# Designed miniproteins, single chains, continued (4), part 79

Each design is a single chain, and the fold is of that chain. pLDDT is the mean over its residues in the fold that is shown.

## One batch from the design tools (miniprotein)

Design m14749
Fold by ESMFold2-Fast:
Structure m14749 (fold): chain A 100 residues (1-100)
Amino acid sequence: SREEAEKLLKEAEELAKKLKESKDPDLQLIGLLVEKLIELAKKVLKEFPELEDFVIEQLKRVIETVKKLLEGKISADEAKKEIEKIGEELEEKIEEALKK
């Protein structure tokens, strides 16, 4: 639902802020990548409402990845790769929607 998407966007924004406020430059970079992904997700939700469920699933993946990173369960390199992969999958889905 749109309400679920908005709730997940707010949670992802708070997590990105925590990463950017870190003294670790690797965490700061991941925070910037998450912010860029959130802005893309917002644009997709506005322009492609049919992709809402897909965007919700990607936001859940972003949130889980960042939480694992902050808990020390994954490395910064692993988190960066996952965030970049999520961004690529979202861009691919947008390109598919545009070619209808």
Scores: mean pLDDT 86

Design m14750
Fold by ESMFold2-Fast:
Structure m14750 (fold): chain A 60 residues (1-60)
Amino acid sequence: SSELKQKILEVTKEMLRLMGDTVDALLANRDNPAAQAQVEAAYQQKVAELRAQLAALEAA
């Protein structure tokens, strides 16, 4: 459906924003490995949330 396609594009756009924000955070913390690990962990959690959202849309 057109609604499904729109929602997939919106989730894709959110993933692209998340990637940009994550890169900025890693660059801001380039000399702090502990902070980088926390940023990477937060990124993986958010990716899992967005992937679950996509899977739910595809299953509907």
Scores: mean pLDDT 87

Design m14751
Fold by ESMFold2-Fast:
Structure m14751 (fold): chain A 88 residues (1-88)
Amino acid sequence: EIEELKKEAEEAKEEALKLVDKASPEEAREMAEQLRKQAEAARTYGKKKAEEISKTDEEKAKKLLEVSEYAARLAEEVAEYALEQAEK
């Protein structure tokens, strides 16, 4: 489950990067805004769920936090790339 989430985040990053490469500057800016909002939502949701799970499975809670933070960072990396692409 946790490992699958990490793989899904990595695959989502690869697909998002391909979409950014095909995007217009306006589309790239929109994608960057959406990705940054998604990253913040992922961190908030991950932290809340980890707190709930930590009461029954502390190890799973830690892994969920790590994966949520990792997914958020990947989304932020794509957002930064999209903004750079929009400025060229």
Scores: mean pLDDT 81

Design m14752
Fold by ESMFold2-Fast:
Structure m14752 (fold): chain A 96 residues (1-96)
Amino acid sequence: SVKEDLEKVREILDKIESLVPKAKNPKKYQLLVDSARELVDKAYELYEKDPLKANIYLFLAYQTLKELQRLAEKDGDKEISKLAKEAMEIVKNILK
């Protein structure tokens, strides 16, 4: 279900957050994780009640995750990059 997929994205964000303190740019990564989490949480609350608004939040979450993945790849934070890409694929599949 979409809710189970969003819960999986939350779990991935928790894993990313645990890696942030040792990453190359902890402050920037934390800001992106916090932003993505807020957007995913809003989508989770709205998905059954207002799917169109939930999809707007998911699109913004996708863009935030894409920026995190791009930055982590550039910085050599391979595990964060991999996890961000995994979260992006789940969000992209919901938006189809």
Scores: mean pLDDT 91

Design m14753
Fold by ESMFold2-Fast:
Structure m14753 (fold): chain A 110 residues (1-110)
Amino acid sequence: SLADALAEIDRLLGKYLIMSTLYIENKDFEGLLLYAEQTMRELLAALSRIPVVSEEELEAFRRQAEALLAQMRQAIANNDETTALKYHNQFKDLFSDKGIEAKRRVKKAE
């Protein structure tokens, strides 16, 4: 249901904030990247179930998120922690803003 999709977005946002902090504190950037990639896939699946989110908007978000995660992957491969954290923060902001925006738009449409 729509309510289940919105609840899933809230759960994913909260879990990502907690888990990403733990991975960073433990210097586990490979774990952080894998968790970010999984969270992106789960968020895309939840967003696809929201009627006010267009397919074009979902594709644009996916491309932006994938580009940030690709840059993060490259930084991790180069042992560049500062650049990896930069792209992680940009991904986190993009991810959080998209989830919050989708929920706000649904509430206004009701």
Scores: mean pLDDT 85

Design m14754
Fold by ESMFold2-Fast:
Structure m14754 (fold): chain A 72 residues (1-72)
Amino acid sequence: MYAAGMPKELQEKAFELEELTESLSTPENEKELYEVADKGIKEAYEYAKQGDYEKAEEALEETKKKIEEIAK
């Protein structure tokens, strides 16, 4: 799992983002929503692996905003 190497706090945020994505997905937007979510979580995981937890958190927050925008 992409989030497995993260601190608990970031893992919880990644899980919340996955739940949000599932909650907002429709047959029309699901491909775009899941692609954006997967990319954002992966980027956050890569930052966390480098010890850059601030950028990891920012990546998750940015991805959440993008998902909410797509779901409008």
Scores: mean pLDDT 77

Design m14755
Fold by ESMFold2-Fast:
Structure m14755 (fold): chain A 87 residues (1-87)
Amino acid sequence: SKGRELVMEYVDLVKRNAATLRRVADAAVAAGAISVPEGVAFVLTGLASDAALAAAEAAGLTDEAAAARKTQEEIDKLAAEENEVLA
């Protein structure tokens, strides 16, 4: 089913980016921009606050922050496709 395909694409997307998401989360937590539980959620879901991405960029992780932002854009596209399937 398309719903199963979207879930699998989301899981694979987060897994492929896990190392990058961890580096961004670690920098954001170290900067006090997000809490430790928020950092864990970010690594597991790929869903980032603007504050987390800005903190990573300020720490010099510009490529990692850009990759995390692209991951968020791909998640948003999958969510839009899920909404179309449910309509």
Scores: mean pLDDT 82

Design m14756
Fold by ESMFold2-Fast:
Structure m14756 (fold): chain A 68 residues (1-68)
Amino acid sequence: MSEEEKIEKAKRQLENLLKAKEEGNEVAVRAGMHEYGLTEEELEELLKLVKEGKYDEAARKLLSHERV
């Protein structure tokens, strides 16, 4: 998978996580957090970037977490 494909997938994942959280879908939120190894605090930071329109920055931070 190319870097651009990974970033695009991460952006969509973050948008899905934001929607799931706003809708109270805990199962989807927990699944995404588990896949990327995120704490609730880390997820809040990423969603804040998404809300600010910083999708590329949020996606890159999400992918950096996966590399541990």
Scores: mean pLDDT 76

Design m14757
Fold by ESMFold2-Fast:
Parts: structure tokens; sequence; C-alpha cells
Structure m14757 (fold): chain A 65 residues (1-65)
């Protein structure tokens, strides 16, 4: 479970980094995309492992800083 959350955070960071390279002059859109990915992944993991959404989101944010 913790490893799956960490893996999801690493995937989010990868996608955000890719978008940041593609959109270097648009940090607001990059941040919005990051927030959307965090929400989506937290919901997926919460459903899959039957754990609290807020707990998963907090863990994802910890790994992403």
Amino acid sequence: MEEEIKKAAEEIQKYVDELRKKRPDDPASVEAYRDALIDTKARELAKKYNIDFDEVRKKLEEYLK
C-alpha cells in the first residue's frame, strides 16, 4: 500500500515534469495539472485498497513535497 502510493507519486512527478518542459512559460497550468493528477490517483488508490481518500492524498503530497 505505501509502496503503491509512493509509485503513484513518482508517476505524478514524471508527468508534471514532462508538462513543465512542454509548457515552461505556463506554471499555473502545470500546477492545475499536478493537483488534478493527485486527486485522480488518490481516488483510484482509495477505492482499490479500501482506505481513506484524505489519508492517501496526504501520503501522495508527502512524497511530492
Scores: mean pLDDT 80

Design m14758
Fold by ESMFold2-Fast:
Structure m14758 (fold): chain A 76 residues (1-76)
Amino acid sequence: DDVEKKNKILGAALEALAMKEKGVPEEEIRKFLEEKSKETGVPVSKIEEEIKKLEEEVKKNPELKEIAIKTGEELL
């Protein structure tokens, strides 16, 4: 319902996806998500749900994977 909140969730999910693609350790990604949760007021669980949705979308269209990763890297 809050567009700003939804955009914050999407941004954090894209950043986490880019970190995973770069081979960043899961522990470091987890710490990143916890910090983003504190900064945005969004629960880690909601960010993780958005990551799963993005992963499903990029599986359907591999071209979207490159766009998602690049966007996440630019946000980091």
Scores: mean pLDDT 79

Design m14759
Fold by ESMFold2-Fast:
Structure m14759 (fold): chain A 97 residues (1-97)
Amino acid sequence: KKEKIKELIEQTLELQRQGYQATLAGAPEEEIKKLQKEIAEKAAEIVELAGLLSKETIEKGKKALENAEDTPEAQKLNEAFLKVAEPFVEELKKKKE
């Protein structure tokens, strides 16, 4: 369970990095949208595995994030993802040094 969450977080961080670089490079909107969808899918899976939100809230938040919509469900999903990711992000930073 912990190992799977860590792997998904690492994948999500890499997709976020790719999305940031694509945006700076002026990549096509379709490419950026595809990256946003993949990020939303992984964030939803991480939060579901952590059991922090209901499946209904996760599904609504995921759809909103895929469409870049700022909804209460999207905010809850993003907050839950950050809470789950924070310990692993610190661990990953330590491993790089």
Scores: mean pLDDT 76

Design m14760
Fold by ESMFold2-Fast:
Structure m14760 (fold): chain A 73 residues (1-73)
Amino acid sequence: MRPTMTDIAQWITEGKFENGKEITLEEWEEWAKEVNYRGTAADWARFLKEKAGIDYVTEEDIRESIINEAKES
């Protein structure tokens, strides 16, 4: 299944990605500062590929997830 932004946020909060790769709060904070807390869909796709080894989630998948989350609110 392709993860949503909600899934990604939960993984970061729990300190572990879906594939079992761990992430610390410090690693997240460093990345967030790199993108000045204004990460684009491309930044999020790159984050998953580089930090989690998740390369099947595209920029388009992230953008669609953001739009869907906004519609649910």
Scores: mean pLDDT 74

Design m14761
Fold by ESMFold2-Fast:
Structure m14761 (fold): chain A 75 residues (1-75)
Amino acid sequence: AEELFEKAVEAAKAGNIEEAEKYAQKAVEEAVAAGDLKRAAEIQAKMAVLLAEKVLSPEEVAEVRALAEERLAAL
């Protein structure tokens, strides 16, 4: 899961959104298969913020980040 998440982050930073989504989904699937639902949620939250940075305004990114952190805190 960690290696796939790292590849997803690298792809997102390079602007390869399709590759980032593909690796992020595989990382989430591995975390879920391992029973680590908290890790799966963390991967989804971090990828949502990172991808939002490529297409949304800074204000919208801050809102996405706040919502992701609230959801993670509930776990």
Scores: mean pLDDT 75

Design m14762
Fold by ESMFold2-Fast:
Structure m14762 (fold): chain A 81 residues (1-81)
Amino acid sequence: SMNREQVYYEQFRMFLRYLDPSISDADIDRTYATWKKVMKLLEDPSQRQKAIEELKKLADELEKSSPNTARATRNAVKALE
């Protein structure tokens, strides 16, 4: 049986592969790591701007290799602004 974190990672990975079928494991891992960090930051309202900056940086890193994942990340930035 998969634990809760493994289930979340696999669901996230499936979603990213739906957006960008050729997405690399490296892009999946950086996206997952950044989203975990962002969710932790968003537990504190004073850290919202830091969460936005982390997502903007991720979107820039993904732009060429995983463009639909980058776009989804930028949409999350707009939702937080």
Scores: mean pLDDT 86

Design m14763
Fold by ESMFold2-Fast:
Structure m14763 (fold): chain A 77 residues (1-77)
Amino acid sequence: MYLEATVIATASGGAKPKATVTDSSGKTVTNEYESDKLAVATASLRAKEGEKVTGKVEIEDGPGELLGSATSLRRVE
């Protein structure tokens, strides 16, 4: 059985949020998105049930601030 691990970072406009997910084998997925209104970064990967998954949320220097972060796990067939 697999789990889908998702990390979401939300920041105010002008910021560069970065979301990274890493599985137990060292495989990583990183995404970022910037806008003048609201920036959202979402990264997802599938991990085998029982494997370690690590999520990381970052924001680069800028006029914006981190507004929220979330991590979720979803069972997949």
Scores: mean pLDDT 68

Design m14764
Fold by ESMFold2-Fast:
Structure m14764 (fold): chain A 68 residues (1-68)
Amino acid sequence: MVEELKELVEKYRKEHPDWSLAGALARAVLDLMEKGYSEEEIKEALREYFGLDDAQVEAVLAMARDLA
């Protein structure tokens, strides 16, 4: 899952260089949720591999839900 999250974030940042990191993360998170990954697995990956704090993780998930 972590590798897929990294690949999706890099993809969105390359396709949309005008997007914020938070925006690219939110779109990648939405794609992972649609594939059936749990919110808890996604939260763990965001904390461990992107260095997000709990408030930043919740903000990204809220943005992802708004995109759905």
Scores: mean pLDDT 80

Design m14765
Fold by ESMFold2-Fast:
Structure m14765 (fold): chain A 113 residues (1-113)
Amino acid sequence: SMMEEIEREARRELRTFPALTEEDIPKIIELAEEILRKLEERGLGDVLEHGSLVELAVLIATLAVLVYKGALKMEDAQLYIREFVVPWFKPEHREEVEELLLRLLEEAYEKLK
């Protein structure tokens, strides 16, 4: 199921980022579900060349949680998206995708307050 895929990706992030704990997993899942819905509504799957929308949604949710916990600066999370995530998409769509992904990161972070 999509929920099982989201949880699997969230647990992979737990192994990647030492600042994450088991207590963060439910919040990452909740945020990732909402982010995934927004990515699907915008048709981003059609312009994605690498990775998956689930991987992307979980990554953005994880970055928001890391910023909220003070483990990562917002500017560094934004730089990560620009340099390492935007290249997952077709070159002709990267400008609009960057704007959307940065907005989704900021919206996810605001929900954690």
Scores: mean pLDDT 88

Design m14766
Fold by ESMFold2-Fast:
Structure m14766 (fold): chain A 74 residues (1-74)
Amino acid sequence: MELSEAERKVLEVLLKHRGKPLTEEQIAKETGLSRSTVKAALDRLVEAGVVEEVINEKGEKLYRLSDKPFTAPL
């Protein structure tokens, strides 16, 4: 529920795009984090309900901010 530095950076990128779905590669480029670090952060944020996982027509996972707040709103 509390965010790590990596999770916070990922959320900042998603907030800049205002809920538009982004790939792990796009998030990694904008945050400067490795793809593995971004994936780990995204997995945690999806599990927390903060971020939604979306699958595109190519079967690739995209991520966007959930329109519903998670249980730690502060």
Scores: mean pLDDT 75

Design m14767
Fold by ESMFold2-Fast:
Structure m14767 (fold): chain A 86 residues (1-86)
Amino acid sequence: LTPEEQKLLREALGHIKRAIDALRAGDYDEAVRHLELALRYVESLKNPPQEAIDSLRRAIEAARAGDGSAALEHLGEAGSVLDGAL
């Protein structure tokens, strides 16, 4: 990964962590906002990992449905893929 792509990945991971905090606080609107930002950072990579994109999209859907446990599960998947890419 280029230094620019590493920065995009760190920004995505930062927003995922903020989304997890928001989900645990019951703030689903804030969680969705951070997840949409994380998704935009991941999609800005030259070769974005499709598994992370899919997991982030599932997390956004779950958070919008008010399913915090499903959202957290999908974020664990996305975070693992993205952290492994750094």
Scores: mean pLDDT 87

Design m14768
Fold by ESMFold2-Fast:
Structure m14768 (fold): chain A 61 residues (1-61)
Amino acid sequence: MHIELDPEKIKALSDLFHELVEKKASLEEMKKAIEEKSRELDVPEFLTDLAIYEAEKVHKE
Protein backbone atom coordinates (compact mmCIF):
# COMPACT_ATOMS: atom_id res chain seq x y z
CA MET A 1 0.00 0.00 0.00
CA HIS A 2 1.22 3.49 -0.85
CA ILE A 3 -0.89 5.11 1.86
CA GLU A 4 1.17 4.78 5.03
CA LEU A 5 0.05 6.03 8.43
CA ASP A 6 2.63 8.41 9.87
CA PRO A 7 4.05 6.64 12.97
CA GLU A 8 4.84 10.02 14.56
CA LYS A 9 1.16 11.04 14.35
CA ILE A 10 0.09 7.69 15.81
CA LYS A 11 2.62 8.11 18.63
CA ALA A 12 1.42 11.67 19.37
CA LEU A 13 -2.19 10.47 19.61
CA SER A 14 -1.16 7.48 21.77
CA ASP A 15 0.93 9.72 24.06
CA LEU A 16 -2.04 12.07 24.51
CA PHE A 17 -4.31 9.12 25.33
CA HIS A 18 -1.88 7.78 27.96
CA GLU A 19 -1.50 11.27 29.50
CA LEU A 20 -5.28 11.66 29.77
CA VAL A 21 -5.66 8.19 31.35
CA GLU A 22 -2.82 8.88 33.83
CA LYS A 23 -4.39 12.16 35.00
CA LYS A 24 -7.82 10.46 35.20
CA ALA A 25 -9.46 12.87 32.78
CA SER A 26 -13.24 12.69 32.39
CA LEU A 27 -14.71 10.95 29.34
CA GLU A 28 -15.81 14.34 27.94
CA GLU A 29 -12.31 15.79 28.44
CA MET A 30 -10.72 12.77 26.73
CA LYS A 31 -13.14 12.89 23.78
CA LYS A 32 -12.58 16.63 23.30
CA ALA A 33 -8.78 16.32 23.53
CA ILE A 34 -8.68 13.32 21.16
CA GLU A 35 -10.91 15.04 18.58
CA GLU A 36 -8.89 18.27 18.75
CA LYS A 37 -5.54 16.47 18.45
CA SER A 38 -6.83 14.27 15.60
CA ARG A 39 -7.95 17.41 13.75
CA GLU A 40 -4.52 19.05 14.25
CA LEU A 41 -2.71 15.92 13.04
CA ASP A 42 -5.19 15.28 10.17
CA VAL A 43 -5.49 11.59 11.04
CA PRO A 44 -8.07 9.33 9.37
CA GLU A 45 -11.52 9.29 11.01
CA PHE A 46 -11.22 5.59 11.88
CA LEU A 47 -8.23 6.33 14.17
CA THR A 48 -10.18 9.08 15.93
CA ASP A 49 -13.14 6.69 16.35
CA LEU A 50 -10.84 3.95 17.69
CA ALA A 51 -9.26 6.32 20.24
CA ILE A 52 -12.71 7.48 21.40
CA TYR A 53 -13.82 3.83 21.72
CA GLU A 54 -10.78 3.07 23.89
CA ALA A 55 -11.53 6.15 26.04
CA GLU A 56 -15.12 4.96 26.58
CA LYS A 57 -13.83 1.47 27.43
CA VAL A 58 -11.49 2.93 30.10
CA HIS A 59 -14.43 4.89 31.58
CA LYS A 60 -16.72 1.86 31.71
CA GLU A 61 -19.00 2.00 34.74
Scores: mean pLDDT 75

Design m14769
Fold by ESMFold2-Fast:
Structure m14769 (fold): chain A 80 residues (1-80)
Amino acid sequence: DKEKEIKELLEEAEADRAIAEALEEKIKDGEEAYEKLKKENPEDEEHIEELKKGIEGGRKKKEEAEKRAEENEKKAKELE
């Protein structure tokens, strides 16, 4: 059933969009924490580097989730 396949692809895409949105919020919070730490404790290089790595990891996961969503949305559109 084409309609069922379209629905499943769109549900998967919506889930990945939600993951990307949640990651965007975490990235924003991480960037704010990173800038605050750099300003208040610039000598705390270990924690600054940990925040930087966390932000970078979040950005990569967000990009992967957005790519999965776009691929599933495209497949659903091709099935219409």
Scores: mean pLDDT 86

Design m14770
Fold by ESMFold2-Fast:
Structure m14770 (fold): chain A 77 residues (1-77)
Amino acid sequence: TGRARAIAQLASQIDLATADPEAVAAMISHATGVPRERALAAVREARALYEELVASGAVSPEQARAIAQQHLADALT
């Protein structure tokens, strides 16, 4: 769907390691119509997943970013 594509594109543009979750949530809410509270929860979950994957050493930081961005997109759909 158009919304899922927009969410995936936005997720791919955020740096989950450094981005302000509230600012990103406001951006997602404005662009996609997802409630800000839901967007904020999804961004925080994706960031936690990213940090856990990087800390585990099982994947590269680039792979961790891709996995976390996909999780964010799925959580918002």
Scores: mean pLDDT 79

Design m14771
Fold by ESMFold2-Fast:
Structure m14771 (fold): chain A 84 residues (1-84)
Amino acid sequence: TDAAKAAAKALSDKNIQQLKDLGDKGSDKVKQISDQGIQRIQTMRDNGMASDDAALAQRIRDGLQGMSNLYLGEINKELDAEKK
């Protein structure tokens, strides 16, 4: 549905902005991880928004959340390594 596509877009936009902010404030390595995460999230969103199936849109939203959490975890690990 259009509402499900809008929710997936809003979630991905928020997650992309969060990763971008971390990349802009972090080291070159943090920015590299952020850029990879943003690319993966954008690809998943674009593939999901091509679907007219609301159940597939829900699965894409769950996948977008999981992908964002994965890259946030990798950025946090890198930030912790840089503190040592």
Scores: mean pLDDT 76

Design m14772
Fold by ESMFold2-Fast:
Structure m14772 (fold): chain A 81 residues (1-81)
Amino acid sequence: MKEEINKRLEEFIETAKTKSKDEALQKMAEVANFIISKSSEEERKKILEAVREAMDVYFETGDLLKAAEVFKEKIEEILKE
């Protein structure tokens, strides 16, 4: 599972670098939903908070890659627990 999550996070970062904004935002939603489907209720709350924090970064900076990196960092922190 952690390996599949890491692969999906890497695909999201790559999408944020190379594809349109809409495709990257869709990819973030897909990654978040995948992780939620494999997570406890408590982990789900943390994942949704990670999405919120990443979107806050995007709205403040306009930098989708920066938002993607924040999302990846937060998910990696959750998986270390």
Scores: mean pLDDT 79

Design m14773
Fold by ESMFold2-Fast:
Structure m14773 (fold): chain A 94 residues (1-94)
Amino acid sequence: MVSVEELEEALNELLELLKTVASEEEYKQMEEIRKKIIEAYRKGDLEEVKKYWKELAKLIEELLKTRPVSSELLTQIFEKAKEVNELIKKYLES
């Protein structure tokens, strides 16, 4: 089972990678969604966790389409996003 600390750590790592690519405004928006994911997780609201993760994933996808990113950094972002997705999937399967 996924702990809230494990999910929070993975999300923080993902956002730290994205901070190098995102504008201050884009990063702030992603940080707000991260907070909503963690709060929904703590409440056991499966639907809200899934909803906010999808919103964050869409923002990441749009960011990566519009920004020049090194192949190495792009790979790191995709691998960390995959890790977060698997943690949320495990949580939803409980």
Scores: mean pLDDT 80

Design m14774
Fold by ESMFold2-Fast:
Structure m14774 (fold): chain A 64 residues (1-64)
Amino acid sequence: SMEEIMKELDKLRQEILAETDPARVAELLRRMVGLIFQIEDEKAKEEALKSLVETVGQWSLKAE
């Protein structure tokens, strides 16, 4: 369901922000992208994509 997809995306986002290994981050990001493609609501999909970009940016700043 959409609710389950959103909960999994939030979990993956939290895992990414806590992760230091770039290889693991790449794996988690691939998982997030796959889930976002399953979102049928265009606004929810857009917000999920924006969250993905922000998560990558935040992780990049913390990693160094």
Scores: mean pLDDT 81

Design m14775
Fold by ESMFold2-Fast:
Structure m14775 (fold): chain A 90 residues (1-90)
Amino acid sequence: VKAAALAQADKYRALSEKYESMGMTEESQKLREKADQLEEWAANDDYAGLAEFFQRQSETLETLSKIFNDKDLAEEAEKLKAAAEEAAAK
């Protein structure tokens, strides 16, 4: 669960850097804030916060994967759903 949270935080930081390079500073900042929140929940063993976050993100990415027919988003949604279930079991 913590490993999944830190991996997701790393993805948000990488995406944040990409958006910043594109001049999207506001979106970049929002992604950094999400990464910081995930790292904080992981550091504090806040499994309830992690479970809620992963469940919500899984639902969002599942919806987006259907709209864009994006297999990478569908795969990420499945991984986040598994992480949410692991966090909820704690």
Scores: mean pLDDT 74

Design m14776
Fold by ESMFold2-Fast:
Structure m14776 (fold): chain A 106 residues (1-106)
Amino acid sequence: SRAAALEAAIAEIERQLGIANVFITMALNSKDEEEKKLYLESAKKAIREAVRIALEAFADNEEVQRLAEEILKLVDSMTLENLEQTWYEIQELFLEILRIAREEIA
């Protein structure tokens, strides 16, 4: 059913965001510049995967598409210097996507 598919998509989005959070924390705490860059790239990969899952689950939802496009722009502009603030903004946009997903299940 659509509800079961959306529940699975929510779980996988949350899993990918958890992975991104681990890598962002590692980037913030590392003292090695090259390690920071690798952690940042891993975080971006996880965020992009979460966006892909959201777009696949909500292909016809214009609001999810708009939020996903905004997240992708933030990911593309994400640097070691702005990563904490940009990650906060990305998380807020994903909370909106997850709210829409949960409303579709109800």
Scores: mean pLDDT 90

Design m14777
Fold by ESMFold2-Fast:
Structure m14777 (fold): chain A 99 residues (1-99)
Amino acid sequence: MDIREQTVKKVREQLEKALEALDTLSEEEATKEVLGHLGEASRALQRLYEESDPETAELAQRGIDLLGEASDAIVNKSKEEGRKKLEEARRAVEEIERL
C-alpha cells in the first residue's frame, strides 16, 4: 500500500467532513469543526510532503496552501470562498492519487 494512497484517502475523508459541516452546522460550530478537519488534513499532507518524491511533494504543498486559504476565508466569514478553496484542495488531492 502506497503512503500516497493512504494519505489521499485520509485527506479526502477530512475534506468531505469539512464540506458536510459547512452545509449542516451553524456558522460558529461549522467554523470550529471545519478548522479541526483542515488541521488534520494539513498534517497528513505535510507528512506526505516530507516522505514522497518531488512531484508528489509539489502537489502536497499546493494542497496545504489551498487548505490555508480555505481556513482564512472561513475565519473571515467568507463561506462561499472557503468552500471553493476546499473543492480546489479536493481536486489537488485527486491529482496526487492519479500519479
Scores: mean pLDDT 81

Design m14778
Fold by ESMFold2-Fast:
Structure m14778 (fold): chain A 120 residues (1-120)
Amino acid sequence: MSPLEKAKELIEEFRKKVEEIASTLPEEVAKKVLEIADEFAEELLKVVEDFFEGKISLEEFVKRVHELLLKTEDKLLEILKESEKWPPEEKEKVRKALGEIGKEVRELINKLYEIAEEHA
């Protein structure tokens, strides 16, 4: 299995985990979370492909991935801020789910860095 194939499998596993977490949320929040996760995964895949095809350096790869992480965390934080108008129990559920998604984003990025460093 190529490094790019391993990276694609990790991104697909990430998508499935986010879908599972989102299934516990109200429909309108689930839709926004899935849109954010899909955009993150698509942009991450482009960066991963550019790196393994030799189009960008490891330094540029790390920079772009970090920028995607910050952008994604900001979007998730906006959902959390919007949840202020919700009942306390539903707000707590959203907060927990967003925390789990943030953890999955960070775990995916860490695994991709490991693959990039070992196979670049």
Scores: mean pLDDT 86

Design m14779
Fold by ESMFold2-Fast:
Structure m14779 (fold): chain A 75 residues (1-75)
Amino acid sequence: MSSRELLAEQFEKAAEEAGLSEEQKKEVVDKALEAYDKKMKELDKSKTPVDAVKMSVDAVSSSRAAGKEAIKEAL
């Protein structure tokens, strides 16, 4: 859960530094968190500790890739 909040804050700041509008910042954060939530839902189905660690890493990585792409599309 903490990683999700950190991702939201990170991408809000990155979008603001890139000069994006409030609407564009919202879209960037939403896309980053959507990618995170999608991977975490896959984890919730498996319910294993080893899978939990790997899926959390994959979820954060997927979120960062989606957020960066959204910023590039907005620029």
Scores: mean pLDDT 76

Design m14780
Fold by ESMFold2-Fast:
Structure m14780 (fold): chain A 77 residues (1-77)
Amino acid sequence: SARELLQKAKEYLEQARKLKEEGAPASEVAKLAVEAANYAHEAIQIGDPEIQKEALEVLKEAGRLFKEAVDKIQAEK
């Protein structure tokens, strides 16, 4: 369901934030941010307006974390 997709998106987002705070490799943070964004996007596609609102916020935060992680990976090349 859309609610289950949103819950998974929130769980992956929280995991990505924790890995970043722990100084984990940017590639691992990026991976979890992508998972969060994918589930959030699916929740937006099938959810009602309330779920869409929460999922859009998750998608926004996941995108920010992903961009930050990719920038770190590119800086190391």
Scores: mean pLDDT 85

Design m14781
Fold by ESMFold2-Fast:
Structure m14781 (fold): chain A 88 residues (1-88)
Amino acid sequence: SARDQRILNYLESRLSPELVEYLRKVSEETGVPLLDILLVAQRALGMERLPSTVEALRTIPREVLLDAALSVLEDREDAERIAEALQR
């Protein structure tokens, strides 16, 4: 939708290009929409008060990534798949 495209553009502009590219690969690997993965990453980094970088995201514990994913995604299996993929 036009709303989703606006949110996507905003998140891509606020996150580092390196982080956006990393998350795009996670989207392709997991089949979860990029917008949802960007929201999960933004939420997790915000919860831990970390900078918007790939290195910072990789330091986040799986439990925190799962909590962030569950706050964005309705499906627990998709949330667990994202939390695992973001730890790679």
Scores: mean pLDDT 82

Design m14782
Fold by ESMFold2-Fast:
Structure m14782 (fold): chain A 79 residues (1-79)
Amino acid sequence: MEELEKLLEEVKKKAEEIVESDLPREEKLKKLEKLREEALERIAKLAGEHGLPELPLSPEEYLELALKPVEEAKKKLEE
């Protein structure tokens, strides 16, 4: 599922860019929250529209992978 793999890469890249930016911590956290919400919505939409068993991981595993970079980025910004 090319679109899901692309989404995972995009979320990871955007999360890294947000963490490395010179923005205030609060602004970074806000952008990461928005990124998380957008990723969740896009994964839910892809899962609903495609329902494909050809994915190498379960839908739940893909959701965890997509959110992991955002969670790690938030954790770095909390300290």
Scores: mean pLDDT 71

